# Designed miniproteins, single chains, continued (4): the designs that were tried, part 112

Each design is a single chain, and the fold is of that chain. pLDDT is the mean over its residues in the fold that is shown.

## One batch from the design tools (miniprotein)

Design m15889
Fold by ESMFold2-Fast:
Structure m15889 (fold): chain A 76 residues (1-76)
Amino acid sequence: LLDEVRETVRRLLDEGKSPEEIAEAVYEILKPHVPETVAENIANGVRLAVSQAKDKDEAVERAVTVVENMLADYRA
């Protein structure tokens, strides 16, 4: 799951996709695994993380960290 998120975020950033488009893709990845509201909250976190990153490598790492932390919090 996290590897799929990392690969997808990196690919979409390389394609010049917006933070909103990247968040949408992450939402679709998460939708089968968590309730819709949780997937929406995580996707919003990814959108913010990507929009605030200074470069692509930071954007990928921050997005993956948001997904990992929010999934851990949901499962706690």
Scores: mean pLDDT 81

Design m15890
Fold by ESMFold2-Fast:
Structure m15890 (fold): chain A 78 residues (1-78)
Amino acid sequence: MLEELRRLIERAKAGDLEAGRQAALLMARYSLEHGVELTFEGAVGAETVTLSIEVDGERLSVTLPAEVAGDAIVEAAA
């Protein structure tokens, strides 16, 4: 989990939007499964949102278009 999430975040930073979406999906699922807080940072109506979660003492973050992040979170909850 942690290694996969790190790899996806690295790819997202390089411009891979699909890797970013997958990172958001994994973060949301981890939050639901382990009761860990998933934090959202962005202005109301902002084009991008930063998702952050703490996994094994490490805080991991990914920044995505708000629409992509929203789709991933809805999929995780379904």
Scores: mean pLDDT 79

Design m15891
Fold by ESMFold2-Fast:
Structure m15891 (fold): chain A 90 residues (1-90)
Amino acid sequence: SRLEAEIHLALARMQANILKKMAAKDDGTGAVEMARNVVRLAEEAVRLDPSLAPEAARLLRETAEALKKSSSPELQEAAELLEEAARRLE
């Protein structure tokens, strides 16, 4: 269970890093769907191991802050999804 939780969180981090690169390029294409996947993976990690909730919430909050710097509407929507999920995990 712990190993599966860590794998889910690692996959969430990988996709979150892609979102941050998209924000740096101000390219929101596919950002909302990728954010939904990040949320799903992070929430599944916490379901499998609740002790990961603070780490998952931090990942989501930090990613959302990076996306909010973009002018792309899709990246702004992605940021809102990540912020909502972070609040649920806190």
Scores: mean pLDDT 89

Design m15892
Fold by ESMFold2-Fast:
Structure m15892 (fold): chain A 73 residues (1-73)
Amino acid sequence: KIEKIKKANEYLAKAYEAAKDDKEVVKLIAEAGRALNAEDFEEALKYLDKAIEKSKNKEAQEYLKKAKEIVEE
């Protein structure tokens, strides 16, 4: 459980660095991280999906997809 949240947050941090010039995507990543730490996985998945959709950076999208896979497990 804790390990799952930690791994997802590691990928969110990488996505944040890749997308840091996109304020909208960065805000969605921050909201996903907040929801993850609150163990609200449904809310986290909603913000992850929005971040993936709005991200124009392929590297950020890949990291967000990995975070989503971890949250879904």
Scores: mean pLDDT 82

Design m15893
Fold by ESMFold2-Fast:
Structure m15893 (fold): chain A 65 residues (1-65)
Amino acid sequence: ANAQQEAARQAQIDRDIEEGLRLIKLSVEGVAEANKLGGDNVTKHKIASEIAERERAREEARRAA
């Protein structure tokens, strides 16, 4: 076993976890924005989900390029 390779793999896992937490934060912020719009709960959830998905796609695109 190579401790350096294990450290590199662990660092990648840590980055993936941090990224997941950032996406969760964006989802929470999306819900807050939807709540400001004053729609019904169903409409608010749809808008929040769409905002969160667009932000995730944007971040993924920036990471890939």
Scores: mean pLDDT 68

Design m15894
Fold by ESMFold2-Fast:
Structure m15894 (fold): chain A 98 residues (1-98)
Amino acid sequence: MLSDEEAKEIAIKAAEKAGGKNPTVKLVEKDGKKVYEVTVELKSGKYGTIYVDAETGEVLRAEVGSTGPGNDQGSEEDIKETQKIAEEIEKALKEAMK
């Protein structure tokens, strides 16, 4: 069983291992539920944002770059890189939380 601090540290470490630069983790609250918002810098210089359930370690959503209307969120490579980082974070947190 992990504390929120330990989970946050594991998420940062997993993001770095997957090639994410300067990862940051912010604890946000949605519908009374804790969610980790993990932001990482991609090789392209764009930003990937990964939302993780703080209780289960499940990845809820992963996004790339600007999500503004009519804007391209990122290349296929940016999406693939963000997905890989999300998978590593989920795997590390789920394994540590069990």
Scores: mean pLDDT 74

Design m15895
Fold by ESMFold2-Fast:
Structure m15895 (fold): chain A 96 residues (1-96)
Amino acid sequence: SMEEEEKELLKGMIKSLVAELIANKEREEVVAFMRELAGEEAAELTARLIDAIEAGDTAAARAEAERLAELALEHEKMVELVKKKYKELLEEEKKL
């Protein structure tokens, strides 16, 4: 079973991944990427998150990011990707 500490760490990694995608990609690309990794509900939550960010609604953005992270934890493909990306980021830091 997943411990609360591991769950919170994975949620943080998912939020970081989504924030990086939003900063570096167009809305449509981010939504499509999230659909592939965690399905249509994740795509809808991602669209709402981006809309909240663009509106400057920090409270709504935080709420949608939390819902997205909770949902994404149920998708093995997403969990595997964030674990791999976190490992790759640590290796890149060691090279610098």
Scores: mean pLDDT 82

Design m15896
Fold by ESMFold2-Fast:
Structure m15896 (fold): chain A 65 residues (1-65)
Amino acid sequence: MAEALETLRRVADVLRREGASQDQINRALKEAAKVLAQPGATQRQVARAASEASGVPQGRILRAL
């Protein structure tokens, strides 16, 4: 869905701004995409998964979504 791709772009953009490496961004996008594939996925769940994969604080990712 277009909304899922837009969310993944926002995750990638915030991680780059926070100084994450491309490897961290790739891991975070993979985990965020898994969450978005689940019915009823929330922006908070996406931010949590991206945070755990990248090391960037969840609150900073959530603010960008």
Scores: mean pLDDT 82

Design m15897
Fold by ESMFold2-Fast:
Structure m15897 (fold): chain A 77 residues (1-77)
Amino acid sequence: MEEEIRELIEELEELVKKMKEAAEKGDIETFNKLAEEMDKKLLEIGELLNKTENPDPELIERLKKLVAEAQEIGAKL
């Protein structure tokens, strides 16, 4: 389960990178589609975290930073 959470966080890191690139290009349609994909992955991560008694604090910190970065990107649009 921790391995699955790590893989999903790595996928989120790539999504946030693509969201930043779309936002910089003014591609709002692509940004919105990527944001929907991010929301789906965040729900999946949340379900896995609920099944994990003591999740790795580094994974939680990485997740928090990714969510904050995505929010900052969206706020600049």
Scores: mean pLDDT 81

Design m15898
Fold by ESMFold2-Fast:
Structure m15898 (fold): chain A 76 residues (1-76)
Amino acid sequence: SEVDQLQQQVDELKQQIHNQSQNLSVRQQIEILTFIIVINSEIWILENVDLPEETRKKIIDQIKGMINWIQDVLKR
């Protein structure tokens, strides 16, 4: 499912964060970890709560936005 693909992307992202932790400021680490907590919570909602399709799509788009932000920070 698309949710399973997002979960795999988050798991890969966690590995990248761990590997690059020495290159990240404390502020960047806190902001990234905060986004990971939010992403995990939203994935849990998508898996466990019956939501209207429009709401589900908005949550997925928000997760993708947070993942993209983390990836951009890791490229700097």
Scores: mean pLDDT 85

Design m15899
Fold by ESMFold2-Fast:
Structure m15899 (fold): chain A 85 residues (1-85)
Amino acid sequence: SDFDKLVREYLEDLARYSPKESSDFYQDLLDQFDSLSTEEVLQRAYDFEYSLAKKYLSQGNYGLARTYLLIADDLRGMLQNLLQS
């Protein structure tokens, strides 16, 4: 679907432009994209970004925590749009 293409492109951008830890995660997730549901892909991406946000928040790194929360919120929005369709 057009939505699945949008999700794939967003994950490709995250794989390309994110720090190495996130880039490696998104490359692995893209390798699994066709074997997972789009819902499962978005849920795994959200859980990963939210975990990074919590990690950096616990370290007092509010700048990185905010960055990862914003990505998590984008992924949550995509997941909500999928579930309402």
Scores: mean pLDDT 86

Design m15900
Fold by ESMFold2-Fast:
Structure m15900 (fold): chain A 81 residues (1-81)
Amino acid sequence: MDALLEEIRAWLRARGHSEAVATEIAEMIRRHAPSEEEMRLLAEALELVLAEDRELLAQALPRATSTESLLVALAELLAAR
């Protein structure tokens, strides 16, 4: 198992997100970001989102089927604020 993906899961659980949400985000990162550089970029983006607004992430998840679409959904929701 990738240590970075496990850290992301632990991060989300520690912040009150469900195991299902944490697993879904990690799976999206694993599926779309095959390199460590891409996983680090996504981890940094998730850190910013989690630090700012937990509800933003909850709104973006149903609109996303991949890491790319998740980032697009997050950007659109942030722009709409």
Scores: mean pLDDT 64

Design m15901
Fold by ESMFold2-Fast:
Structure m15901 (fold): chain A 112 residues (1-112)
Amino acid sequence: SLVDQIKQKLSSLSDDEIHAIFKQADTDGDGFLDKDELGVAVKLLFGVELSDEQLEDLFMLADKDANGKISFPEFLALLKSTDPQTLQDLATILSGKSYFGLDIKRAVDKVL
């Protein structure tokens, strides 16, 4: 499954490798990732370019204190999460499906 592929990819990364990716994505050097810099980190990690909607969903998943910035501990916690819901949400975002789009499709499939 996509969840298992993401688990394998993330579990293969050391904390030092994740920190190196964080530093490369932190283009202004402020020690935090904004939404655009998070997109750079995802491209480095998975080789995929996310839409604005996917970046917003991922940013909300990572920014647990809702301060509008992702710290390195928050970024590391997201990538090293063993929580099934967090991993499923991450897989859904990376698959190019928005939460809103998934709910509409499920509603349509239930009626048709």
Scores: mean pLDDT 70

Design m15902
Fold by ESMFold2-Fast:
Structure m15902 (fold): chain A 95 residues (1-95)
Amino acid sequence: MDEIKKQIEKLKEDFLKKLEEYTEKAKTASPEEAGLLAMQAVDLYWDTMNQMSKLLGSAPEEDRDELSKYVTEIEKELQEELDKFLDVAMSVIDK
């Protein structure tokens, strides 16, 4: 349980750090660069979700229900942070 939760927490941390870097880059980006950053952020999100799904699938059957709820809450949080970044990137593209 704890080992898998720590791996999930690291995936969350790594995603949020990269998303923050993309957000800072977007502030000075051209519209084309902002579009590329948006694509990179979406790709990173789905790669992170796929890695979390693999970790959940590798968990003992007894732990899967609790871990599934935990992963779902984190996925929702990461989706909300991605959506905030995409709003910033789109604001740059629309200029």
Scores: mean pLDDT 84

Design m15903
Fold by ESMFold2-Fast:
Structure m15903 (fold): chain A 78 residues (1-78)
Amino acid sequence: DVEEEKKRLREKIEELRKEFENAKSAEDVQSLLSELQETYFKLALLYRQAGDFEEADKVIKEMTELSQEGLAKLAELL
């Protein structure tokens, strides 16, 4: 069920974002950022495969914004 998979991926993103917000080491931030980016990419692919290009683009935008947040947090920790 594609809708169940989309829900699962969104729930995983929310869980990983909470862990990311609480991360205190550069290693943890890098690991969580990589996993978040992979999860966002999988979600975007599901939307694209379903023909929901606008939603896929929004998901990619969220991923890009997270990447900028991740870089800022890494700079602060290094």
Scores: mean pLDDT 85

Design m15904
Fold by ESMFold2-Fast:
Structure m15904 (fold): chain A 80 residues (1-80)
Amino acid sequence: SSEELQAKKEKLYEDIKGVLEEAGIEISKEIEELLKKILELSEEKFYELYKALLEAARAAKNVKEAAEKLLEVVKKFLEE
């Protein structure tokens, strides 16, 4: 449902912010605006992004590396 999809988008948005904050990365206005684009993705694009983020997180050795890799994936997916 659209409500379930919206909840998943909001959870992903908050989860990424949490990882960035835990890693000590300041959430700039530019990063905040980029992350908010997650809330506007189609269902198909949302799951494509989610899969890419999951693979990036699995490749990370620590929370700082996870934050850096997740931000890189989000930037490439949502800026382009």
Scores: mean pLDDT 84

Design m15905
Fold by ESMFold2-Fast:
Structure m15905 (fold): chain A 64 residues (1-64)
Amino acid sequence: SKEKSSESSKKAALEAGGDEKQAESTQKSTLKTGKGEDSAKGLLEAGGDNKQAVSAAKAAIEAQ
């Protein structure tokens, strides 16, 4: 579900060294669509790096 994907993206972002702002951004973006690409966009828009974005996207996809 979108809720599971958004929660997984938030956890993955924090585990990859992201801050609370980045984790919140990826969670909100993921909650709208459930897509990993939106998880990655949310993280990058909040100043996250590519490794954090990839981690969040993978977590969102795996939670489906």
Scores: mean pLDDT 81

Design m15906
Fold by ESMFold2-Fast:
Structure m15906 (fold): chain A 62 residues (1-62)
Amino acid sequence: MSPEEILQRARRVLDEAVAAGLMTPEGAQAVLREVERLLEEGDLETAESMVRTVERWVRERR
């Protein structure tokens, strides 16, 4: 999985979380910055784990 793919998924799911009222825009920006930082450090596994957690939260609304 590429860093660009993980980042694109992060942007999409964070926008969805904000739209659903599950997360503030400020909170979403903080998560996105952390994902970007992890990708810059080469920690793709942790970055993907964070994105999957938000995806699950949005799907289940918790």
Scores: mean pLDDT 81

Design m15907
Fold by ESMFold2-Fast:
Structure m15907 (fold): chain A 76 residues (1-76)
Amino acid sequence: MIDELIKKAEEAEKKGDFEKAITYYVQAGNLAYQNKDYEKAAEVYERLSEIARKLGDEELADFYRRQAEILKKKAE
């Protein structure tokens, strides 16, 4: 379930396990995409962008942000 994956990602972030957090968010985003819930997938990619920025990976943060923008347009 998408919400359970997001909760696990948030718990991993709280513990400083950013690799686990990214893994759970990626799983949540992929599941939303498979369900054609592009709005939810975009929200998850926005969260991934925030995590990547916290890790100092600006290239990855920009990548996820752009993916979220594309998904929002696709949702319309």
Scores: mean pLDDT 84

Design m15908
Fold by ESMFold2-Fast:
Structure m15908 (fold): chain A 76 residues (1-76)
Amino acid sequence: SIEEMEAILKEMKALLEEHGSTLSPENLELFEKAIEELEQLLQMAKNGELSEEEIQKALEYAKKVLAYLKQLVEEE
């Protein structure tokens, strides 16, 4: 759902705020790109530019990316 995408984006931003200063430049860039990509997808979903199937695929992708980012900051 759109609400789940917003929650994931919020969590990604919180992780970046808490851990950004301790990340390598490479990992910082990965975080920033992930946030920008999800923010763009969320805006497209809110504008009705994505089908229900595309929203589901975007959500599953976002969940996988969030899990990966959590591993980069050491699992909290």
Scores: mean pLDDT 80

Design m15909
Fold by ESMFold2-Fast:
Structure m15909 (fold): chain A 97 residues (1-97)
Amino acid sequence: DLEREVLAALASMLAAVLKNIAKQESDPELRKLYEEAADELNRAAQHLLDGDFDTAVEELRKAAEILREAYEKSGDPDLERMAKVVERLAEEARRLG
């Protein structure tokens, strides 16, 4: 299903962006949050491809929660935007399951 593949690709792309941000982050707590969110997004992408939508939804929701925590600590509006995108991915994944 093209929709499943698109959701997985978007999750993987956001994970790659977060890993790049983490490499440039001097604050170790923010770096950890970016890496944890990226790991959850990569796990979600794999579960989406496997057709495990329930697990993927839980992982996407956890990634969004971590991104909101990173936003609260950093004030970076891109993190709030990413959290909202990830929340939409979770809703679409829930619809497919």
Scores: mean pLDDT 90

Design m15910
Fold by ESMFold2-Fast:
Structure m15910 (fold): chain A 58 residues (1-58)
Amino acid sequence: MDAQLQQLKAQIKKAAQEGDLDKASQLLMQALSISDEAQGKEFLALATKWISESVRKR
């Protein structure tokens, strides 16, 4: 996996876990802009999961 994509994935997870949905959304859009369709679907699924987990714990 590209180092930039891996870094963005880690940042999205951290932002979602911190409850910073605006930052998570911005980072997700950034990742999607440089990803192909399959990679974009993976990012969207992971971000949705992390955000749902964060909301459930709150």
Scores: mean pLDDT 76

Design m15911
Fold by ESMFold2-Fast:
Structure m15911 (fold): chain A 96 residues (1-96)
Amino acid sequence: AMEAVKEILRRTIEEIRRARREAMAHTPDVARQAAIALLANAIIQELEDMIEKSLSIEETIEKLRRLIREAEEAGLTEFAEILRKTLEELEKLKAS
């Protein structure tokens, strides 16, 4: 159901916003804070776009795999972990 996908993505957005706030609180380097904010905002924007476009589960999973890779490459392991949990939920939903 498309509604279930959207609900999972909305929860993911909230979790990324929380992780962004926590990461910024732990980071004294202003340049690193800016990098964290930029990547978190890019992830949120992509997730919001997926919701607005009502993407299929398959399309959403593919986009999430790319976002996970980007977060890992940027060294933002907490964002990658949040996105991986979302991916697992969507894969379970697809398998049902």
Scores: mean pLDDT 84

Design m15912
Fold by ESMFold2-Fast:
Structure m15912 (fold): chain A 83 residues (1-83)
Amino acid sequence: GTIERVRAAELARVKEEIREFAKKLGYKESIPAEEAVKFFGEINPKLAKRIEEYAKKKGVKNISLKELEEIVREYFDESVAAA
């Protein structure tokens, strides 16, 4: 299906951007939640809001790269399920 193809492409692009962003700034295991929210706020405001809500709910200032990728995956999975 077309929607699955589009979502897969979006997810792949965002994962690549996370990897490049983290590597460029030297974040080895985690990114400050504020930095992640600012980065995603320019490209996907709804995803940025979800990252912000996750950090607030968990009471954490830093989000691991693995957690950040999982948040992105869940966001795209929910977007597909809602369609």
Scores: mean pLDDT 73

Design m15913
Fold by ESMFold2-Fast:
Structure m15913 (fold): chain A 74 residues (1-74)
Amino acid sequence: KEKAVERLRKEFESSGMKLIDTRFRNGIIYAVVKSEKNIYMLVEYRLYNNGFFQEIGVKSMPSEAAAREEMRKR
């Protein structure tokens, strides 16, 4: 779990995006991210037992608050 989040953070940083928050539930990592253009997104990753993850969903969000609220509902 912790290593997967660290890998996600490094991947976002290398692409110029900021990882704001994460949540883990039922084998899924939810990530609130901010782009250089101030676009907020809630990204969903399936975490596999071997520590790999696959993007399974992206939702564009109107604000950081909206992204955090959507993540809380999951």
Scores: mean pLDDT 77

Design m15914
Fold by ESMFold2-Fast:
Structure m15914 (fold): chain A 81 residues (1-81)
Amino acid sequence: SDEEIKKKILEGVANLLDWGIKNKVPNAVLAAFLRHELDVVLEEHPNLPEELVKFVEEVIARVEAGEDPREILEEVRKKLE
């Protein structure tokens, strides 16, 4: 279902952010991993809701801009509720 796919994608984003925080991965590298995973997801799920894609794109842009990934992770986790 769209709801299950959305949850899995947001869990994947949260897991990558958490991994990056724990391993002190530079923001540029973390953003590259997030971009690659989004590209794979878009190839597998061409009918994803536009608001979900936009949200993940905004997460990537914020990481690329040097924002603290811990603050971004908190917001992603709130979306999973």
Scores: mean pLDDT 86

Design m15915
Fold by ESMFold2-Fast:
Structure m15915 (fold): chain A 87 residues (1-87)
Amino acid sequence: MKMEELRRQLEELFKEGKGLGEFADLLERYGLSEAARHVRLGDETGNAYHLLEAAAEVLREYGVDNPEALRVASILVEKALELERKQ
């Protein structure tokens, strides 16, 4: 899996203000189907907790010692904070 490419593309989506559906589609394209499912639940319910679960799934799969996985998880946490601020 190209975790560095995933991280770069997620950062671009975040900078462009793209919606959670586009984040989920990108995660799914990189084989992170469980993380993508949690992001879609966050989009559908408006509950930021699902984005924190998505971040946890990335770290569970790739480990906390993987710097690109940590950056991906960090982006999902920032997206969770963005969702929470809208409510």
Scores: mean pLDDT 84

Design m15916
Fold by ESMFold2-Fast:
Structure m15916 (fold): chain A 74 residues (1-74)
Amino acid sequence: LEEEILSLLPEVPKDRPLKPSPVNTLTILAKKLNLPLSTVSKVVHELAARGEVALAPLLFSEEPLTGAVYRLVD
C-alpha cells in the first residue's frame, strides 16, 4: 500500500515550496486505490511523519483531507 501511494504522487525536492494540486489529494488517492479515505489518510500521515511525503493545503482549503500530497526527494 505505501509503495502504491508513493507511485501515484508527484516528486518534489525537499527544499522547494509545495504547489497546490487537485490531482493528488487524499480523496483522489482513495478513489484511485479503491480504499476508504480513512485508510489512505492514516498511511499518508505515517509517511509524512517519516518525512517521505508532505501535505499542502489546496486553494479552497475546505478540509485537511483535501490537501495535496507530494513525495519528497532530495
Scores: mean pLDDT 67

Design m15917
Fold by ESMFold2-Fast:
Order: sequence, then structure tokens, then C-alpha cells
Structure m15917 (fold): chain A 89 residues (1-89)
Amino acid sequence: ATTLNNLGVVLQNQGRLDEAEASYLQAIELHQKALELNPDDLETRHNLAVSLNNLGVVLQNQGRLDEAAKSYDQAGLLDIQIGVQKATA
């Protein structure tokens, strides 16, 4: 999951937004499945929030603002403070 997030960041920096989105979505799916098995796993919850926030940035860069807002909202509900929230609010 961390490797998929890191891959997404590299792809995003190269302007490969569709591939970055796919990497973040894969990371999100793996974290969501892990939380279904262990709902109280704080580390997985934090990692899910990071992936959702990164997905929001990619979606925003693609002009998909409603989808970006939903990803940011889901990350916020996981009680994570990320610097990107200050730039978006």
C-alpha cells in the first residue's frame, strides 16, 4: 500500500494523472479491505486517509472537483490533518 502511494506521487509529478489515480485507488482498496477485517487498526485508518487525500489532489488537478471534495471529506472523517487541507479550505 505504501509503495502504491509512492508510485502515485511519482506518476503525478510526471503529469501521468490517470496512472497516479489508478495507484491511489489500488492503495485505497487494500486499506479499506484491511479495515473491514480490523476496524480499530489506527495505522491502516491513517494510511487510508493519506491515500484519499492524495487521490483528492490528483482529481483536483484533473478538474474533477466534486470527486476531489468527496475524497478530501472522507480523509477528514478519519481525523487526519494534512497540509493540503489548508490550501483547499
Scores: mean pLDDT 75

Design m15918
Fold by ESMFold2-Fast:
Structure m15918 (fold): chain A 64 residues (1-64)
Amino acid sequence: PLKPAKPKVIKTFETPTATIEVLEGEGLYAVVIRDKNGNVLDVRYFRSLEEALKAAEELAKKLE
């Protein structure tokens, strides 16, 4: 299909200022940072789930 499959949400971290989601899609993992209004602030791509989760946890602690 010409349209990529929707990414799977693996884990979500909620902070007072932002929501951080770890997504799986097409053999890659993405860490998506959204503000409380749903605007995308940053997207980081990782080849391993462990690195993506570690990055998301680090960001969640920093935004706490």
Scores: mean pLDDT 77

Design m15919
Fold by ESMFold2-Fast:
Structure m15919 (fold): chain A 74 residues (1-74)
Amino acid sequence: LSDRERQAANRVYNLLSENPEESLSAKEIAEKLGLSQSTVTKALNALHAAGLVERGPDGRYRLASPEESAAKHP
């Protein structure tokens, strides 16, 4: 990630941490933080790849629960 995208990821993560039970779209996050949707989308993709946020069926993002585990163990 570029430096600006990493900074955006930190801001997005902090916003979601303040609203852990809410699902927000990239547009809503961009509007709340004063960032472009493109920057927010890249930040969300990075956070999702790191397992820090999860994407719902509505295309909205929320904080990933550290307690969420796959129940499938061999």
Scores: mean pLDDT 73

Design m15920
Fold by ESMFold2-Fast:
Structure m15920 (fold): chain A 63 residues (1-63)
Amino acid sequence: SVEEQGRLLREAMRQAADYAKAGNPEEAAKVLREGFEKAGIEADVTPEQVAAHADVLRAVADA
């Protein structure tokens, strides 16, 4: 469902932001990619990109 897809995306963004802020951008990128793929979305992100946008990922997840 669209609601379940939205939940998976928000959970992936939240986990990715938390890992990036904890100093683990490699795990953050992996979690974001895998979570989005489970929701049916292809995500091509680097550890550096996730680290640079951690605050935005958290804000979107909390919206």
Scores: mean pLDDT 82

Design m15921
Fold by ESMFold2-Fast:
Structure m15921 (fold): chain A 87 residues (1-87)
Amino acid sequence: MSNRVYGLGLSTTQGSLSLTRQGDRDPDRGVDLYDQGRRSADDSARRVDRIASQSSPSDSRLLQQVRDRLRRVSDTADRNRRRRLLR
């Protein structure tokens, strides 16, 4: 549940991002770019999950770890960008 609440906050943050800049006139374009990046990551994760589903239990566990790392990298990139905007 905590993880889902965090994910839901991300969607709200997209709207807030446009307001925070106070000069954003093209929020849709910016949001679209972010959505594309997230979709790419999600598609990659789904591919790994599909392979895991068709693999042995051992391989499935390993693949899940790889998927988790990929998501972490994506999240770190987003955080780093926000940090620079704040500072």
Scores: mean pLDDT 56

Design m15922
Fold by ESMFold2-Fast:
Structure m15922 (fold): chain A 92 residues (1-92)
Amino acid sequence: MKEVPLLSDEELQAFEEKLAEAKQQAEKDGKELEFEMALIIVELHKAIRNKDLDKFEEYLKKLKELAEKMKVPKEKIEALIESYKLTAEKVL
């Protein structure tokens, strides 16, 4: 299993800027859950970069809950969660 590559600080900033611009369009397109998922992913990367284990665990739980609500296959959800845990173990 491959670890999730961490976004650089520059990539995180660019992604956050894109999300700010995309929020209004996501609401119009009915993709509010996908937008929330993208925000959770950004917060997970930030938590790992900042070595904030409490926030990392909080956002992993939110990721799982939202992905289940979006009916993402359980196998894919578990693989994604484990990949983030592997990345966090090496950095935290």
Scores: mean pLDDT 78

Design m15923
Fold by ESMFold2-Fast:
Structure m15923 (fold): chain A 100 residues (1-100)
Amino acid sequence: SEEERLKKEIKEVVEEFAEKVEEITGDKELIEEFREKVEEILAESKSVMEFVEKVNELILEFYDKLKEKATPEQQKKLDEAYKEYNEKLAKIVEEIEKLQ
């Protein structure tokens, strides 16, 4: 139950990032593909920390690819969205570390 709760909190933070990216880019198909990959990682992850590690790698790769195609204004908004994602995820990771 605790591990399931933490995975849900991580998924909520990831979804907030995805929603902001969709608003910035307008690319619904790209966001749908991203969400499918997140669900695959969630299903395949054996632990909360494995889920964190794999989703962070996915988001970083996704963020880098988005910035290459983005306007300077979109890049600033993407940078802020990624910063907020990292700050929220860091708080959840601190909670995971305290429960070990």
Scores: mean pLDDT 84

